# Designed miniproteins, single chains, continued (2), part 98

Each design is a single chain, and the fold is of that chain. pLDDT is the mean over its residues in the fold that is shown.

## One batch from the design tools (miniprotein)

Design m7254
Fold by ESMFold2-Fast:
Structure m7254 (fold): chain A 151 residues (1-151)
Amino acid sequence: SVLPLLYDPDEAVRREAVAQIAELAKVDPEGVLRALLRSLLNNKETAEYQAEALRAVLQADPSLAPRVLPLLVFLVEITDGSNQDALYTLSLLVLALIEGAPEELKKYPDELQIILDRLQEYLAKYGSQLSPETLAALQRAIAALEELLSS
């Protein structure tokens, strides 16, 4: 299985795993998405590689974006905004969705607005307390959502 390689200590192995997941997504995008979502809910330590894999899956099949979108709406609603690891992970997943399937996401402006409003609330309330990496990720996610909703 390729998914455990997303958690490999060697960055080159993780990069190769993302490329292999992208190729598998061309053959079975539904099965790969299901496996990624299961992994995502259980491991936050490799948020960057999970987001990169999700982006690759959505670039292979953008029609899967509506299946991921409700999960992100749910996660932003239940997330404690003081939890930096959760904000970092959410920000990267939002970016992966937008980079993977921007045209499909434009069909769901209400759900995108819920995510944007919540991330802006977190930035306003906790921004000064966030690590540089989390702050940068959150600001990038907000900017990408604002651009998508204004286009």
Scores: mean pLDDT 78

Design m7255
Fold by ESMFold2-Fast:
Structure m7255 (fold): chain A 57 residues (1-57)
Amino acid sequence: MGLAVKKAREELGLTQEELAERLGVSQSKISRYENNKVEVPQYVVEKLIELRQEELK
């Protein structure tokens, strides 16, 4: 899951800090999600899907 979060973020051209700001979390939380140190919350998955859908249209 962490690698998928990182790939989705990179495909959107966002830094970890930019993604963190959009999700209302700290940059360190994004780093932990990407490194599979913590479980990715559902709202993070939902936000990544929303952002990818906008880029794919």
Scores: mean pLDDT 74

Design m7256
Fold by ESMFold2-Fast:
Structure m7256 (fold): chain A 62 residues (1-62)
Amino acid sequence: GKLLAEAVEDIIPKTEDDLELKKGEKVLILEVVDEHTVLAESLETGKKGLVPRSKLKLVEEL
Protein backbone atom coordinates (compact mmCIF):
# COMPACT_ATOMS: atom_id res chain seq x y z
CA GLY A 1 0.00 0.00 0.00
CA LYS A 2 0.85 3.70 -0.03
CA LEU A 3 1.66 5.59 3.18
CA LEU A 4 -0.54 8.54 4.16
CA ALA A 5 1.23 11.19 6.28
CA GLU A 6 0.52 14.66 7.69
CA ALA A 7 2.79 17.72 7.92
CA VAL A 8 3.51 18.48 11.62
CA GLU A 9 4.55 22.08 10.78
CA ASP A 10 4.53 24.53 7.86
CA ILE A 11 7.23 23.52 5.35
CA ILE A 12 8.75 26.24 3.17
CA PRO A 13 10.57 24.98 0.04
CA LYS A 14 14.33 25.69 -0.13
CA THR A 15 14.75 24.42 -3.72
CA GLU A 16 12.48 23.92 -6.76
CA ASP A 17 12.37 20.16 -5.98
CA ASP A 18 10.93 20.74 -2.47
CA LEU A 19 7.21 20.49 -1.72
CA GLU A 20 5.53 23.41 0.10
CA LEU A 21 3.18 22.17 2.83
CA LYS A 22 1.02 23.76 5.53
CA LYS A 23 0.74 22.28 9.04
CA GLY A 24 -1.95 19.57 8.98
CA GLU A 25 -1.74 19.03 5.18
CA LYS A 26 -2.09 15.39 4.09
CA VAL A 27 0.45 13.82 1.72
CA LEU A 28 0.87 10.47 0.03
CA ILE A 29 4.43 9.12 0.32
CA LEU A 30 5.47 7.94 -3.15
CA GLU A 31 9.13 7.01 -2.56
CA VAL A 32 11.65 6.98 0.29
CA VAL A 33 14.69 8.83 -1.12
CA ASP A 34 16.96 8.41 1.93
CA GLU A 35 16.83 8.30 5.76
CA HIS A 36 15.95 12.02 5.91
CA THR A 37 13.90 12.68 2.74
CA VAL A 38 10.78 11.33 0.99
CA LEU A 39 9.10 12.10 -2.32
CA ALA A 40 5.48 12.98 -1.55
CA GLU A 41 2.31 14.22 -3.25
CA SER A 42 0.03 16.78 -1.59
CA LEU A 43 -3.57 15.52 -1.55
CA GLU A 44 -4.81 19.15 -1.42
CA THR A 45 -2.80 20.60 -4.35
CA GLY A 46 -1.70 17.49 -6.32
CA LYS A 47 1.88 18.83 -6.36
CA LYS A 48 4.84 16.47 -5.86
CA GLY A 49 8.18 17.18 -4.24
CA LEU A 50 10.77 16.36 -1.62
CA VAL A 51 9.84 16.58 2.10
CA PRO A 52 11.96 16.04 5.24
CA ARG A 53 10.80 12.81 6.97
CA SER A 54 11.14 14.47 10.41
CA LYS A 55 8.35 16.95 9.49
CA LEU A 56 5.81 14.22 8.63
CA LYS A 57 3.64 12.11 10.94
CA LEU A 58 2.44 8.76 9.57
CA VAL A 59 -1.39 8.57 9.61
CA GLU A 60 -2.18 5.24 7.90
CA GLU A 61 -1.22 2.78 5.16
CA LEU A 62 -3.65 2.77 2.20
Scores: mean pLDDT 84

Design m7257
Fold by ESMFold2-Fast:
Structure m7257 (fold): chain A 125 residues (1-125)
Amino acid sequence: DAADEWGETPLHLAARAGDVERVRELIAQGADVNAMVDVPGNPYASGLTPLNLAVRAGHYETVEVLVEAGFDFNLKNPVTGVKVLDQPDIFGKTALHLARSAPDPENAEKIVKLLKEKGAKDIKP
């Protein structure tokens, strides 16, 4: 995939939009589901994968497609060394926290269940 200067790919954009059809097309064309954004000096944005963006937006079907296409749940943020799904954003929210806050409660529950089954950390206050 042609990435921009920060490593954001067409798959990142499709995942953020919840465009399941485009996500499937990009994966079929050899898109890297493990592609990470690298923003120098910003550990909260560095290491973001298409899955992180789909989770943040609450797009369960997109999350499911990315997981089935071979997302690596052991993938680490290159700046912090923390697993990309366990890396908190600038507000201290992990992928699990963002999934629980998704606009659709049914999609939120499904995403949380899937991420927990794959070993994502549940950080309690």
Scores: mean pLDDT 75

Design m7258
Fold by ESMFold2-Fast:
Structure m7258 (fold): chain A 61 residues (1-61)
Amino acid sequence: MELLGQALLRAAREGNLAGVRALLAAGADPRYRDADGRTPLEIARERGHEEIAALLEEALA
């Protein structure tokens, strides 16, 4: 879970939509927080990755 959470944060930061989908399918926790307390959703929104942000919002529902 920790490794998948770190990978999910990175994919959200990089705008890697395919990576985000694959990591969520593998069981990555969309609520995982980085060292600054930011979630993948917050990072995607900050970077303007709207499709990734929408996917993460669905995963949190």
Scores: mean pLDDT 82

Design m7259
Fold by ESMFold2-Fast:
Structure m7259 (fold): chain A 106 residues (1-106)
Amino acid sequence: LDAALLGDLEAVRAALAAGADVNAQDEYGNTPLHWAAAAGHLEIVRLLLENGADVNAQDIYGFTPLFLATLQGHEEVVELLLENGADPEARDIFGGLASTGLINLP
């Protein structure tokens, strides 16, 4: 769903109404929720979650929508994902591990 990345809420809504797989993965394992979260499209994130998007879906690198939203600084998307059952460890992986000294960043 390229529309999720581009912020086209109406195109996403139409695709879901037509039976598009909300959890479809691209060549990199990214779902529509990964793209909407990375781009900060709050209303599209909400629509995808309401239609059964896997909030904890992982791409081929193990990145979740929550991780991508956190990395890009989309605070409202981060909160919405957490409210819908996103694993908070995905959000805190760099901050938590760095603060405990378990990971040394170069």
Scores: mean pLDDT 73

Design m7260
Fold by ESMFold2-Fast:
Structure m7260 (fold): chain A 74 residues (1-74)
Amino acid sequence: LVPFAQRGDVERVREMLERGFDVNEKMFGWTPMQSAAWSGHSETVRLLSSHGGSKDAIDVARKRGQEAAVRAGE
């Protein structure tokens, strides 16, 4: 899940969430929402947030100056 979130692949992220993958499953210490936020993929951040993604990801987006991702995660 995390690699697709980092790339902003909304369709694959959605498919994995619909298959029951854990929205907060960490890979290398990062959640999918943190990876999407770091990369500035606001639509992916919004999708993950709607499925219960951790709001701690907003701080990652803020550090990268990704304002759209910050707003999407709220």
Scores: mean pLDDT 73

Design m7261
Fold by ESMFold2-Fast:
Structure m7261 (fold): chain A 85 residues (1-85)
Amino acid sequence: SERLSILEDFYLKHVLGKNIDDVAKKYGLTDAQKVLLEAFRSAMLQRKGSLGITDEEILQRIRDALLSKGYDPDKVIDELVSKLK
């Protein structure tokens, strides 16, 4: 997925090993976009383990996390991806 490739590139360069609140402040991220990055980090850490988590499963975890907080997942994902392009 092009969207996942953009999110993964940003994660590896600007999020990995850093505090998400500091990243959100630096890049002017919304609370919804922070929820997305926290869910994405969790999924990426599980992928690094021997569990074989697919791109589709990563996207589903992000969508579930955003829905649980009352956000529109596709809108939040698209707005963040557009900001990171």
Scores: mean pLDDT 83

Design m7262
Fold by ESMFold2-Fast:
Structure m7262 (fold): chain A 66 residues (1-66)
Amino acid sequence: SQLSSEELEALYRELVERLRAAGVPEETARKAADAVVLSIATGAPLANAARTLGVPVETARLAERL
């Protein structure tokens, strides 16, 4: 991973905040942000991380683009 654990936590918090500001419900925003962080931390494709966390792939892709 190119990001430290501290940077991944900061990214998670920022993505949750931005998704919620965009009107995404809190639970879905947290799962989408988790999917992006999991993908970065493990090197797994984002779609696989989204499926593991039970979030729509398109919502996870929105989070990745933020």
Scores: mean pLDDT 82

Design m7263
Fold by ESMFold2-Fast:
Structure m7263 (fold): chain A 100 residues (1-100)
Amino acid sequence: DVMDKLAEAARARDSEKFFLYLGKILNEGKDINAQDSEGRTVLHILARNPEVIPKDLREEVVNLLLEAGADPTLKDDEGKTALDLARERGDEEFAKILEK
């Protein structure tokens, strides 16, 4: 599953593999709101592992995903949104990107 591979790349902080799998999702017409085996979307994966994207590009990438139709209100299997996960980590910068 490409979503599980995306999550694995993010946890490993492997930016090249992360963008490879993200590009595959975007280019092959796959649903940007696709959920992995734990109900996690791309936004959830990034909220848990923001370091996979360099800080200088993080806002730009998240905004690109939102423009592509990524839904920040979707909940994972724990009932949490990407915003909830960012707040739990104390990642105020990531939380601000998701709050509009």
Scores: mean pLDDT 82

Design m7264
Fold by ESMFold2-Fast:
Structure m7264 (fold): chain A 113 residues (1-113)
Amino acid sequence: SALTERVNRRMTPEEEAAIAGAEDALDARGHALMRYGDELLRVGEMTPLHMAIILQEPVSVIERLLSLGADVNARDHLGRTPLHLAKEAGLDEHVEVLLKAGADPNAVPQPRP
């Protein structure tokens, strides 16, 4: 909670780097990406989990976002789930993690009108 509160604050790049270098660096990265994803959600309706896949973040960041309550089946403005993006990018390890977390392998991308 304290890290989430701090990451949601306007921070300098140096402060973000310090958080990423903390003992719980994985948690810090997950929280930092949530803040970044919130800004992008306003533009493309993408969740932090979509952004982690697009940025090709390590599987550990994906697992952390899921542990923080990220919706594995969330859809962006084009109706794409994180699983669709991982498959299209050829990120096999990310695909396996998302499927284990309950991603729907039969979900079809549906463009929003």
Scores: mean pLDDT 64

Design m7265
Fold by ESMFold2-Fast:
Structure m7265 (fold): chain A 106 residues (1-106)
Amino acid sequence: DLEEKIAAGLDVNAKDENGRTLLHWAVIEGDVETVELLLSHGADVNAKDKNGRTPLHLAAELGRIDVVETLLSHGADVNAKDKNGKTPLDLAKEMGNEKLVELLKK
C-alpha cells in the first residue's frame, strides 16, 4: 500500500496541518518497518513539526528504543532543539528512560 503510493509519486516529505510528515506518524505508531521504508525512500530524518520536534524527539518521548536506534543509524540529529529548547536526550531524561539516555548522550 505505502510502497505503491510512493511509486505513484507520493511526497514522503509532505507536512500535514501539524507540520508532521509520514515519518513522524510512523514513529508515533512505533512501526519500525514503515520508518525504515520511509527513510529508504528519502524521508527527511530531521523534519521538524510545528513544535520544532523531529522524529527523534517523538521516539525519545515515547520510549521507542528500536525506532531511536533506527533513526540514529540514518543520521538523526541528537542535538536538535524543539521550541522549548529541549533535545531528545532531555526528553529521555524527563521520562526516566536510562537505556535511551545512554543511547542519546554520545
Scores: mean pLDDT 87

Design m7266
Fold by ESMFold2-Fast:
Structure m7266 (fold): chain A 93 residues (1-93)
Amino acid sequence: DADGRTELHKAAEAGDVERVRELIAQGADLTAVDKDGRTPLHYAAEAGHAEVFRILEEALRKRPDGERLLSRRDKDGRTAFQLAVENGHEELL
């Protein structure tokens, strides 16, 4: 959309597990960043959606640069893991 959010960003923020799986199967860009420098993984982590977070984490780890992608920082310098901790979602780690 106008903020650079993809359907995958929206599904991850909403915790829509089935939609996330469908979008990944369709080749959705797991690394797309919005205006805040956030990937879908950042939104799943902030919202505490454990199943969505796990699916995105596993998909990213299958890439050769997966570790770098998992530790991508938003414009405020926070990784998805830091957002999970800051929002009380340590169970994602």
Scores: mean pLDDT 83

Design m7267
Fold by ESMFold2-Fast:
Structure m7267 (fold): chain A 74 residues (1-74)
Amino acid sequence: MEQDENGRTALHRAAEAGRLAEVERLLATSSKIPGSWVDIQAKDKDGRTPLDLARAAGHEEIVELLLGRGADVE
């Protein structure tokens, strides 16, 4: 998955911004493509995942969604 100037994916940005619907859409789209697991585990330049950014921003629904998707990918 491609990353921006800060090493952040679209999932990182949506999770940090609290855009639950966009996070759900990205995960639903990516889950049908090989390598979708990388989107959830992708790290920015500071080694932070989308889950780390969602927790730092206090977006509990996104945290729960990302944790559930991490378990499902295996």
Scores: mean pLDDT 67

Design m7268
Fold by ESMFold2-Fast:
Structure m7268 (fold): chain A 70 residues (1-70)
Amino acid sequence: VAELRKRLGANLRKFKAERGLSNRQLADLIGVSVATISNWERGKGELPSEALLRLLAGALGVSVKELLGL
């Protein structure tokens, strides 16, 4: 759903900025490309898998529910 992608992108930008992390640092922490992080922030491409959502939440110090705006 487009709305879920939009919420994920907005929350990724917010939590990344709060932690002082770059797209490169976040990508390195969870084992994906910088382009993948950029696409998620823009609400583009495929949604991350459950496993990648857990890794993202852990790297950002938040819950998966917070990351998805649920």
Scores: mean pLDDT 81

Design m7269
Fold by ESMFold2-Fast:
Structure m7269 (fold): chain A 68 residues (1-68)
Amino acid sequence: HMDLLFSPETAEAFAAMIVGLAKVMARNGEKVDLEEVERWIDEIEKRFGPLSPEFRAELLAEVRRLQA
């Protein structure tokens, strides 16, 4: 069955990894394209199912903070 691959927990893990990578890049002085990060999160949701609204909002808030 595909439950393990398409579970909300799997989607949350991948989305968290993407945001974590963006934070590391920003910390190292590398350019982070916030629109690209948001597209990666959207693609994860399309493949693995929707993130919880609270979790998604938290991740997007962290991504937006990388602009500062």
Scores: mean pLDDT 72

Design m7270
Fold by ESMFold2-Fast:
Structure m7270 (fold): chain A 65 residues (1-65)
Amino acid sequence: MSAGEREAFRALDKDGDGRISFEELRTFLRMLGREPTDEEIAAYDLDGDGYVDFEEFRAAFPQAG
């Protein structure tokens, strides 16, 4: 069951606009036991619009490796 990526993104995407803020992404990563820097968060925003869409968010979950 794929409850991870999609459900987490939906929970963070409060507005339902298909984007999450850097603050929401940081909070999520901290829940996973990570401590992301602002540079790491900004790296997920390939478009430079200050938000992370689902495809960029999914790239934050490197498969086990």
Scores: mean pLDDT 69

Design m7271
Fold by ESMFold2-Fast:
Parts: sequence; C-alpha cells; structure tokens
Structure m7271 (fold): chain A 133 residues (1-133)
Amino acid sequence: SLGDQLLEAAENGDVERVRELLAQGADVNAADNLGVTPLHLAARQGHVEVVRVLLEAGADVNAQDIYGYTPLHLAALQGHVEVVEVLLELAPDVDVTAKDVFGKTPLDLAKLVPDEEARERIIELLEKHLAEK
C-alpha cells in the first residue's frame, strides 16, 4: 500500500520519496499493526528533514504506538537533539507529558541517553517547554 511505502521511506530518511508518496495521496498518519506511524520512524532514526515534511503534511505529533511511545519519546530516547527541537518548534500541540506503558514521559527517557551532551540538551529543551508553554 501507499501507507506501507510511506512507512519504509520515512524509516530510510528518503525525503524525496516521502514527498512523492504524500503527493500521490499516501495517508501521512498511516499506522502499522503496532500503531507505528511515519513520524515515529523518522523521529526514532533521527531523520530531521523527513520529520519536517511529515509535520508540514499534518502528521499527528501525539500519535502513540502500542507501547504508548509518541514520536517525541523515541527522539528523546535515541538522543536525536535536532528532531526534538523540530517537534517542539513546529508542533504547537505537542504533548511533552504523554506517558508510555511504563509511565515514562519523554523527559524520563531523555535521562537514559548515554551521550551526556545530547542528554543534557534534550532535558533542557523539554524542561524549558514545560516551564514556558
């Protein structure tokens, strides 16, 4: 399906194919059997430009997979600073307080990031968003 192709293109960071599939009428919020959307896959893999394109196309920034992970949970857990920045900047309705099935927020998952610089930056971004928005 177009949805399956969009999921694959988003996971691979293929910006040009993502744009083409959306122009062909692919559902930007296509979900697999685990509730994983193109935005989840792009965020998990750190594909900043694909994240931008999907958000511009109306992707649900707050979509939760079967584990309760939002795209922000996955970006935070993987230490993808630039994806976290884009999700917070371009999605005014982003829910930074959403909890996964273990009761963990994106901030809780950010604290587990092994890279200290990425961890500290993501924590700063999420705490600032909580305090100011």
Scores: mean pLDDT 93

Design m7272
Fold by ESMFold2-Fast:
Structure m7272 (fold): chain A 69 residues (1-69)
Amino acid sequence: FTEEQIAEFKEAFSVFDKDGDGTISPALLGSVMRSMGQNPTEEEFQNMMAEGLDFPKFLALIVKQMAEN
């Protein structure tokens, strides 16, 4: 990723991180995943919620989306 892309992804992450605690809330996690073309199973979604979705994990999801297409 370029420096500009990282900054843009951080801005997008901040929009979803409404609590400002550095993690995306479970209520928004499904919408974020679907906006990236992901459709996780209920089990996968539960596992992600248990670990929390921070910025590095958010970037990992974008990379997975690109690799699976």
Scores: mean pLDDT 68

Design m7273
Fold by ESMFold2-Fast:
Structure m7273 (fold): chain A 83 residues (1-83)
Amino acid sequence: MEELNLELMRAAAAGDLERVKELLAQGADVNYKDEAGFTPLHLAAENGHREVVELLLANGADPEAKNTLGLTPADLARANGHL
């Protein structure tokens, strides 16, 4: 199950919409947090992948989730010019 969550993180960071759909259908945790507290939503937002952000939110991703630095997905998107 950890591998599914790690693949979801990679797909979200890459903006791979089809792969994100497949992994969520396979039971990947939409709110998985890595060791630094990053969620799939943080990575999609940081990289400006709008369609993946929308898909993750539709599947119950927490937009208020904070990583270990206290940053939300919106904070990372803004820092990288994607808001």
Scores: mean pLDDT 84

Design m7274
Fold by ESMFold2-Fast:
Structure m7274 (fold): chain A 90 residues (1-90)
Amino acid sequence: SDLGKKLLEAARAGQDDEVRILLANGADVNATDADGLTPLHLAALNGNGDVDEETVRKLLKGGASAFGLALSNGQEEIVEVLLKYGADPN
């Protein structure tokens, strides 16, 4: 859906307020991008520091914990909101 696409983009950009608004308006918390990554996976790409995005995407697709990576990168507020709305932590 259009809301799902916006949610994926907002999560990738670390836009906490936009994530909350989109979820409140019925965005699918488990929407996926072309690589099968959810908003929680895309939040884990934020603040990856010294690791390039391609490497982080490969780790996430290989089964690395999106929940753990997002928390480690300081994305706690987005993680909490996504989980409250029923995000799959895997």
Scores: mean pLDDT 75

Design m7275
Fold by ESMFold2-Fast:
Structure m7275 (fold): chain A 90 residues (1-90)
Amino acid sequence: TPEQKEMAKEAIEGLAETVKEFVENNIPITDEQIEIWVEKLSKVLSPEQVEKARKMLEKVKEMIKNKEPKEKILELIEKEKKELLEMVEK
């Protein structure tokens, strides 16, 4: 329904903003934090969308751990956010 799609989009946007804050403030992402985010997303996203979000979060976690440039990590988050939003519209 349109309402369910709106909730999914809001959840995706909120996750992207939260993850960007972790990157900008050099906060490491833990496996426990990923599970908390994934559980919350599973209430509004399909299993396929949840799996895509999990893979993004795991990749961002690794990039932060490896001290990759923040600009590169933020670009990845923006790209994956757009792809997830497209999956909701499909």
Scores: mean pLDDT 84

Design m7276
Fold by ESMFold2-Fast:
Structure m7276 (fold): chain A 118 residues (1-118)
Amino acid sequence: SSGLTPLHEAARNGNLEEVKRLLEEGADVEAVDSEGRTALHLAAENGHLEIVKYLITYLAENALQHVLRRRDSEGRTALHLAKRNGHEEIVKYFESLGLPGDVSVEDGADVSALFGGK
């Protein structure tokens, strides 16, 4: 099986209310499927802009901004998947956060400073 959690499935399917409920109930936003993908990867790949926005806000509020740079088993970030699948509004949203739409993301680079580090 794919190793999908309920959070992965809700993000993939565009169910924002279920994403919110699962995170409120303590779902692990850092959980990865068998392909190394987080819920953020699946939301970005499938063009679910409002879920991407919600997850990024959640990550910022919980000091988990490093998840934005998490790569799947093929070396792709959520930004790479959005760009590959033509989800221009999601790409623009990531760029508005100071993440270039064409950058190769290196493992171990901390992105928390890009959010104005308080």
Scores: mean pLDDT 78

Design m7277
Fold by ESMFold2-Fast:
Structure m7277 (fold): chain A 60 residues (1-60)
Amino acid sequence: SKEELRKLAIEYTAEALRYVGYQWEYELTGDPELQAQANREKARYDELLKKGKELEKMAS
């Protein structure tokens, strides 16, 4: 449904922003703990990205 698509889009966008945010912080500071955080967020981001792509394919 449209509501399910909106919820997934919000989750997907939020996780993408977390991943990018930690990557930018790592790039600016060089803090290895931020790199580890970014890697963990990237795993979640990749999973949500795949779900989002499948939903877009079904909705388009």
Scores: mean pLDDT 76

Design m7278
Fold by ESMFold2-Fast:
Structure m7278 (fold): chain A 59 residues (1-59)
Amino acid sequence: MPLARVTEDFTAMTPEELTLKKGEIVEVLRQVDDAWWEARSLKTGKVGLVPREHVEIIS
């Protein structure tokens, strides 16, 4: 599964979203739509939605 780095802090607005800090690594599980990916935080193990514009693929 591809890894992505968080490029900008993101605060979850709903229970389905992940709160992420810049520099954290997530595992991308699937693309939900053009704006949102489902990902797993490698720091916390939590799964949720992340905005595509706040992450970059690194592997």
Scores: mean pLDDT 82

Design m7279
Fold by ESMFold2-Fast:
Structure m7279 (fold): chain A 86 residues (1-86)
Amino acid sequence: DLGRRISERTREILEREGLSQEELAERLGVSVTVVRELLRGDVLVFAALPEEKVKRIAEYLELDPEEIWEAVRREIRELLERGIAA
């Protein structure tokens, strides 16, 4: 659900503002890989980012940072329960 919203909003911003993935990455202060993960709706990308970067991305995408952290914790718990993550 949230991943789909992140993907959609990221795509909308790129199209609306005429930005490349690289240009959006520069504006957010992250790598282009982070933008590609956002376009895929991969909420786990936020687990690798500092809190201030997560807040900046959330503000830019008009999302609640708390909702992002809830989704990240859910995904991490699922990975740990599957015995894949350490």
Scores: mean pLDDT 80

Design m7280
Fold by ESMFold2-Fast:
Structure m7280 (fold): chain A 150 residues (1-150)
Amino acid sequence: MEVEIREAREEDLPAIAELERERYERLKSRTPARSLEELRELLEDPNTIVYLAYVDGELVGYLIVELDEERKTAFIRDFAVREEYRGKGIGTTMFGYFLHLAIERGMTSIELLVEESNKAAIAFAEGLGFEKVGTLEGRSRFHHYRLDLR
């Protein structure tokens, strides 16, 4: 099995939208699935990078990140791997591509928000060395995680 990790292109938008819809339905999710127009706007943003993981031509995961070059901080905005492909290192491999870029771009930290009920995402972040630095309350409770790169 060969895992392909690459940056998203416009041609990938329908597959990303489908994976987001499946994820939204399964998780009864916090936020609605993004439209094709919203996904295109992410791709057109020079501070946003979308990494995709493919296995045998199937989109199995994505990682959406934003770079703040003024603050030297990178943000994980969204991270998903299909349930049947979890525990196989795909998420760690995608994160490795992003980590390399963040270091090359001189970022000093990576931050993300994780919903308290998302135990898989919490375990993954903590396994990578992220530390919980705060909690945000609203309709759902989100933990703020940070990884220092220096």
Scores: mean pLDDT 81

Design m7281
Fold by ESMFold2-Fast:
Structure m7281 (fold): chain A 74 residues (1-74)
Amino acid sequence: DKREEARKLLEEGKKALAEGDYEKAKEYAEKALSLLPEDDPLRVEAYEILGSAYLGLGDYKKAKEYYEKAKKLK
């Protein structure tokens, strides 16, 4: 089940964010997105993780882009 795998990846991404491992959080969220169709609501969580990961990495432009993507899907 790709959606179940994506959900586990999103949980690992949140753990990586809590640990300050922003590069790993980014990788988990990107992998989750690759498993989800474009209209899946779980993409909101992935975009929020990517926004926070890019913010932690100092990429403010990408952080804003992903936060905006998450907001549009709500």
Scores: mean pLDDT 86

Design m7282
Fold by ESMFold2-Fast:
Structure m7282 (fold): chain A 65 residues (1-65)
Amino acid sequence: PSDAEIEALFGQYDKDGDGKITKAELGEVLSSQGLSDAFTDQLMAVLDKDGDGYIDLAEFRAGLR
């Protein structure tokens, strides 16, 4: 995907507009797709490279490329 598409997707997950995706925001989107909390935990662990409990735009972009 293009950088603009990645930014648009990030904006859909970043409900608060703080430039970070929380586990709660990720879980809300994934639950709407019928995915379990365990899947959210696994995906968060893969994307949260810094282990700070947040996914920033750079981590999100790296995960999609």
Scores: mean pLDDT 69

Design m7283
Fold by ESMFold2-Fast:
Structure m7283 (fold): chain A 160 residues (1-160)
Amino acid sequence: MVLFAVSLEGVPLEHVVALAKAAEAAGADAVGLSISSPDVEKGIALLRENTNALVVVEDVGSLEDVRRAREWGADGVGIFAATLVGEELARLFKEEAPDLLVFAHGGVTDANAAELAAIPTIDGILTGTPIRPADVAAGRYDAVRDRVAAAVARFRALLA
């Protein structure tokens, strides 16, 4: 079964837990945090203590980033630009850390989601499209939940 993850890239740390709970309640299997976030390690710790969603470190481009994500206790890694280099990087990341899940991120669309999901080293798809900065800033977590639910339902229908 291919996993569906929601990116929390650019989400302030004070909103991360509430948005992850809204995504989990909408049927997301995982939530992502960018490795470039200054608070990524704290965000992972907060998510692990407060949700049952899998925690992904996204924007991973190197084996050093895979090791760091693992040291922080992530359940997986998100490959940026997965449409260009995703299969080769996913293989290298599975060789380095066989226990980590690998998510396709960056450039995922309804037209390519099934092709990316067919790559044997890709466990899931990661997307930020359900998260709107204006809903985060206004605390509209119900409106985020409803968009995540629509994205999950659409993604599941593409893989049936």
Scores: mean pLDDT 94

Design m7284
Fold by ESMFold2-Fast:
Structure m7284 (fold): chain A 70 residues (1-70)
Amino acid sequence: MVKLSELDEKLLMAVALGRLDLVKRLLAEGANPSAVNQKGETPLQLAERLGHEEIAELLREAAKERGIEV
């Protein structure tokens, strides 16, 4: 399937809502930090745009750990 996964959609929603606890849980469950929303924003770009700095830092660390581009 070529659709955004339910975990990836939940990750983007958690980032938009500023839910650091939920972001941590979803990343641990295998959510993709390189998933993009309707605007083409990754979770990191969305967190930076909304000023959720702790979430942005967590997403940067998750991307480095996985060797993923964000």
Scores: mean pLDDT 76

Design m7285
Fold by ESMFold2-Fast:
Structure m7285 (fold): chain A 70 residues (1-70)
Amino acid sequence: VLKVGSRSGEDVKELQELLNKYGYANLDIDGDFGPETEAAVKTFQSYYNLNVDGIVGQKTLDVLEILSKY
């Protein structure tokens, strides 16, 4: 689970790259889940009618995984 304060490094960088690639943000790929990354996650969640909590749990990951295949 990724949220504000997560410093998993590579997992956060992958999230930031996906959000940038699909046009939901223009983030620095720094591996730090700060307020900018949280805002991008909330924008993504709103677009896909998910719970807008800024937390990357299973439901948010499932949608990101589907997009990464296409």
Scores: mean pLDDT 76

Design m7286
Fold by ESMFold2-Fast:
Structure m7286 (fold): chain A 71 residues (1-71)
Amino acid sequence: SSLDKGLLLFAAAGDLERVKRLLAEGADVNAQDSYGRTALMLAEENGHEEVVALLREHGADETAQPLEVTF
């Protein structure tokens, strides 16, 4: 979905207002890219604390890494 791809992109960029809009429009908070990375992971990797907090408030699922797999 274009909403899910936008969520991943803007979470990585730290665009809080666009992330809010996409979540309000029905973007999947747990959407993954082709490498299995979620919006939460991308926001954390890029240090976007406000986006991380927003995603967690919307139910971002940390179970994508029950044990860390990097391959």
Scores: mean pLDDT 76

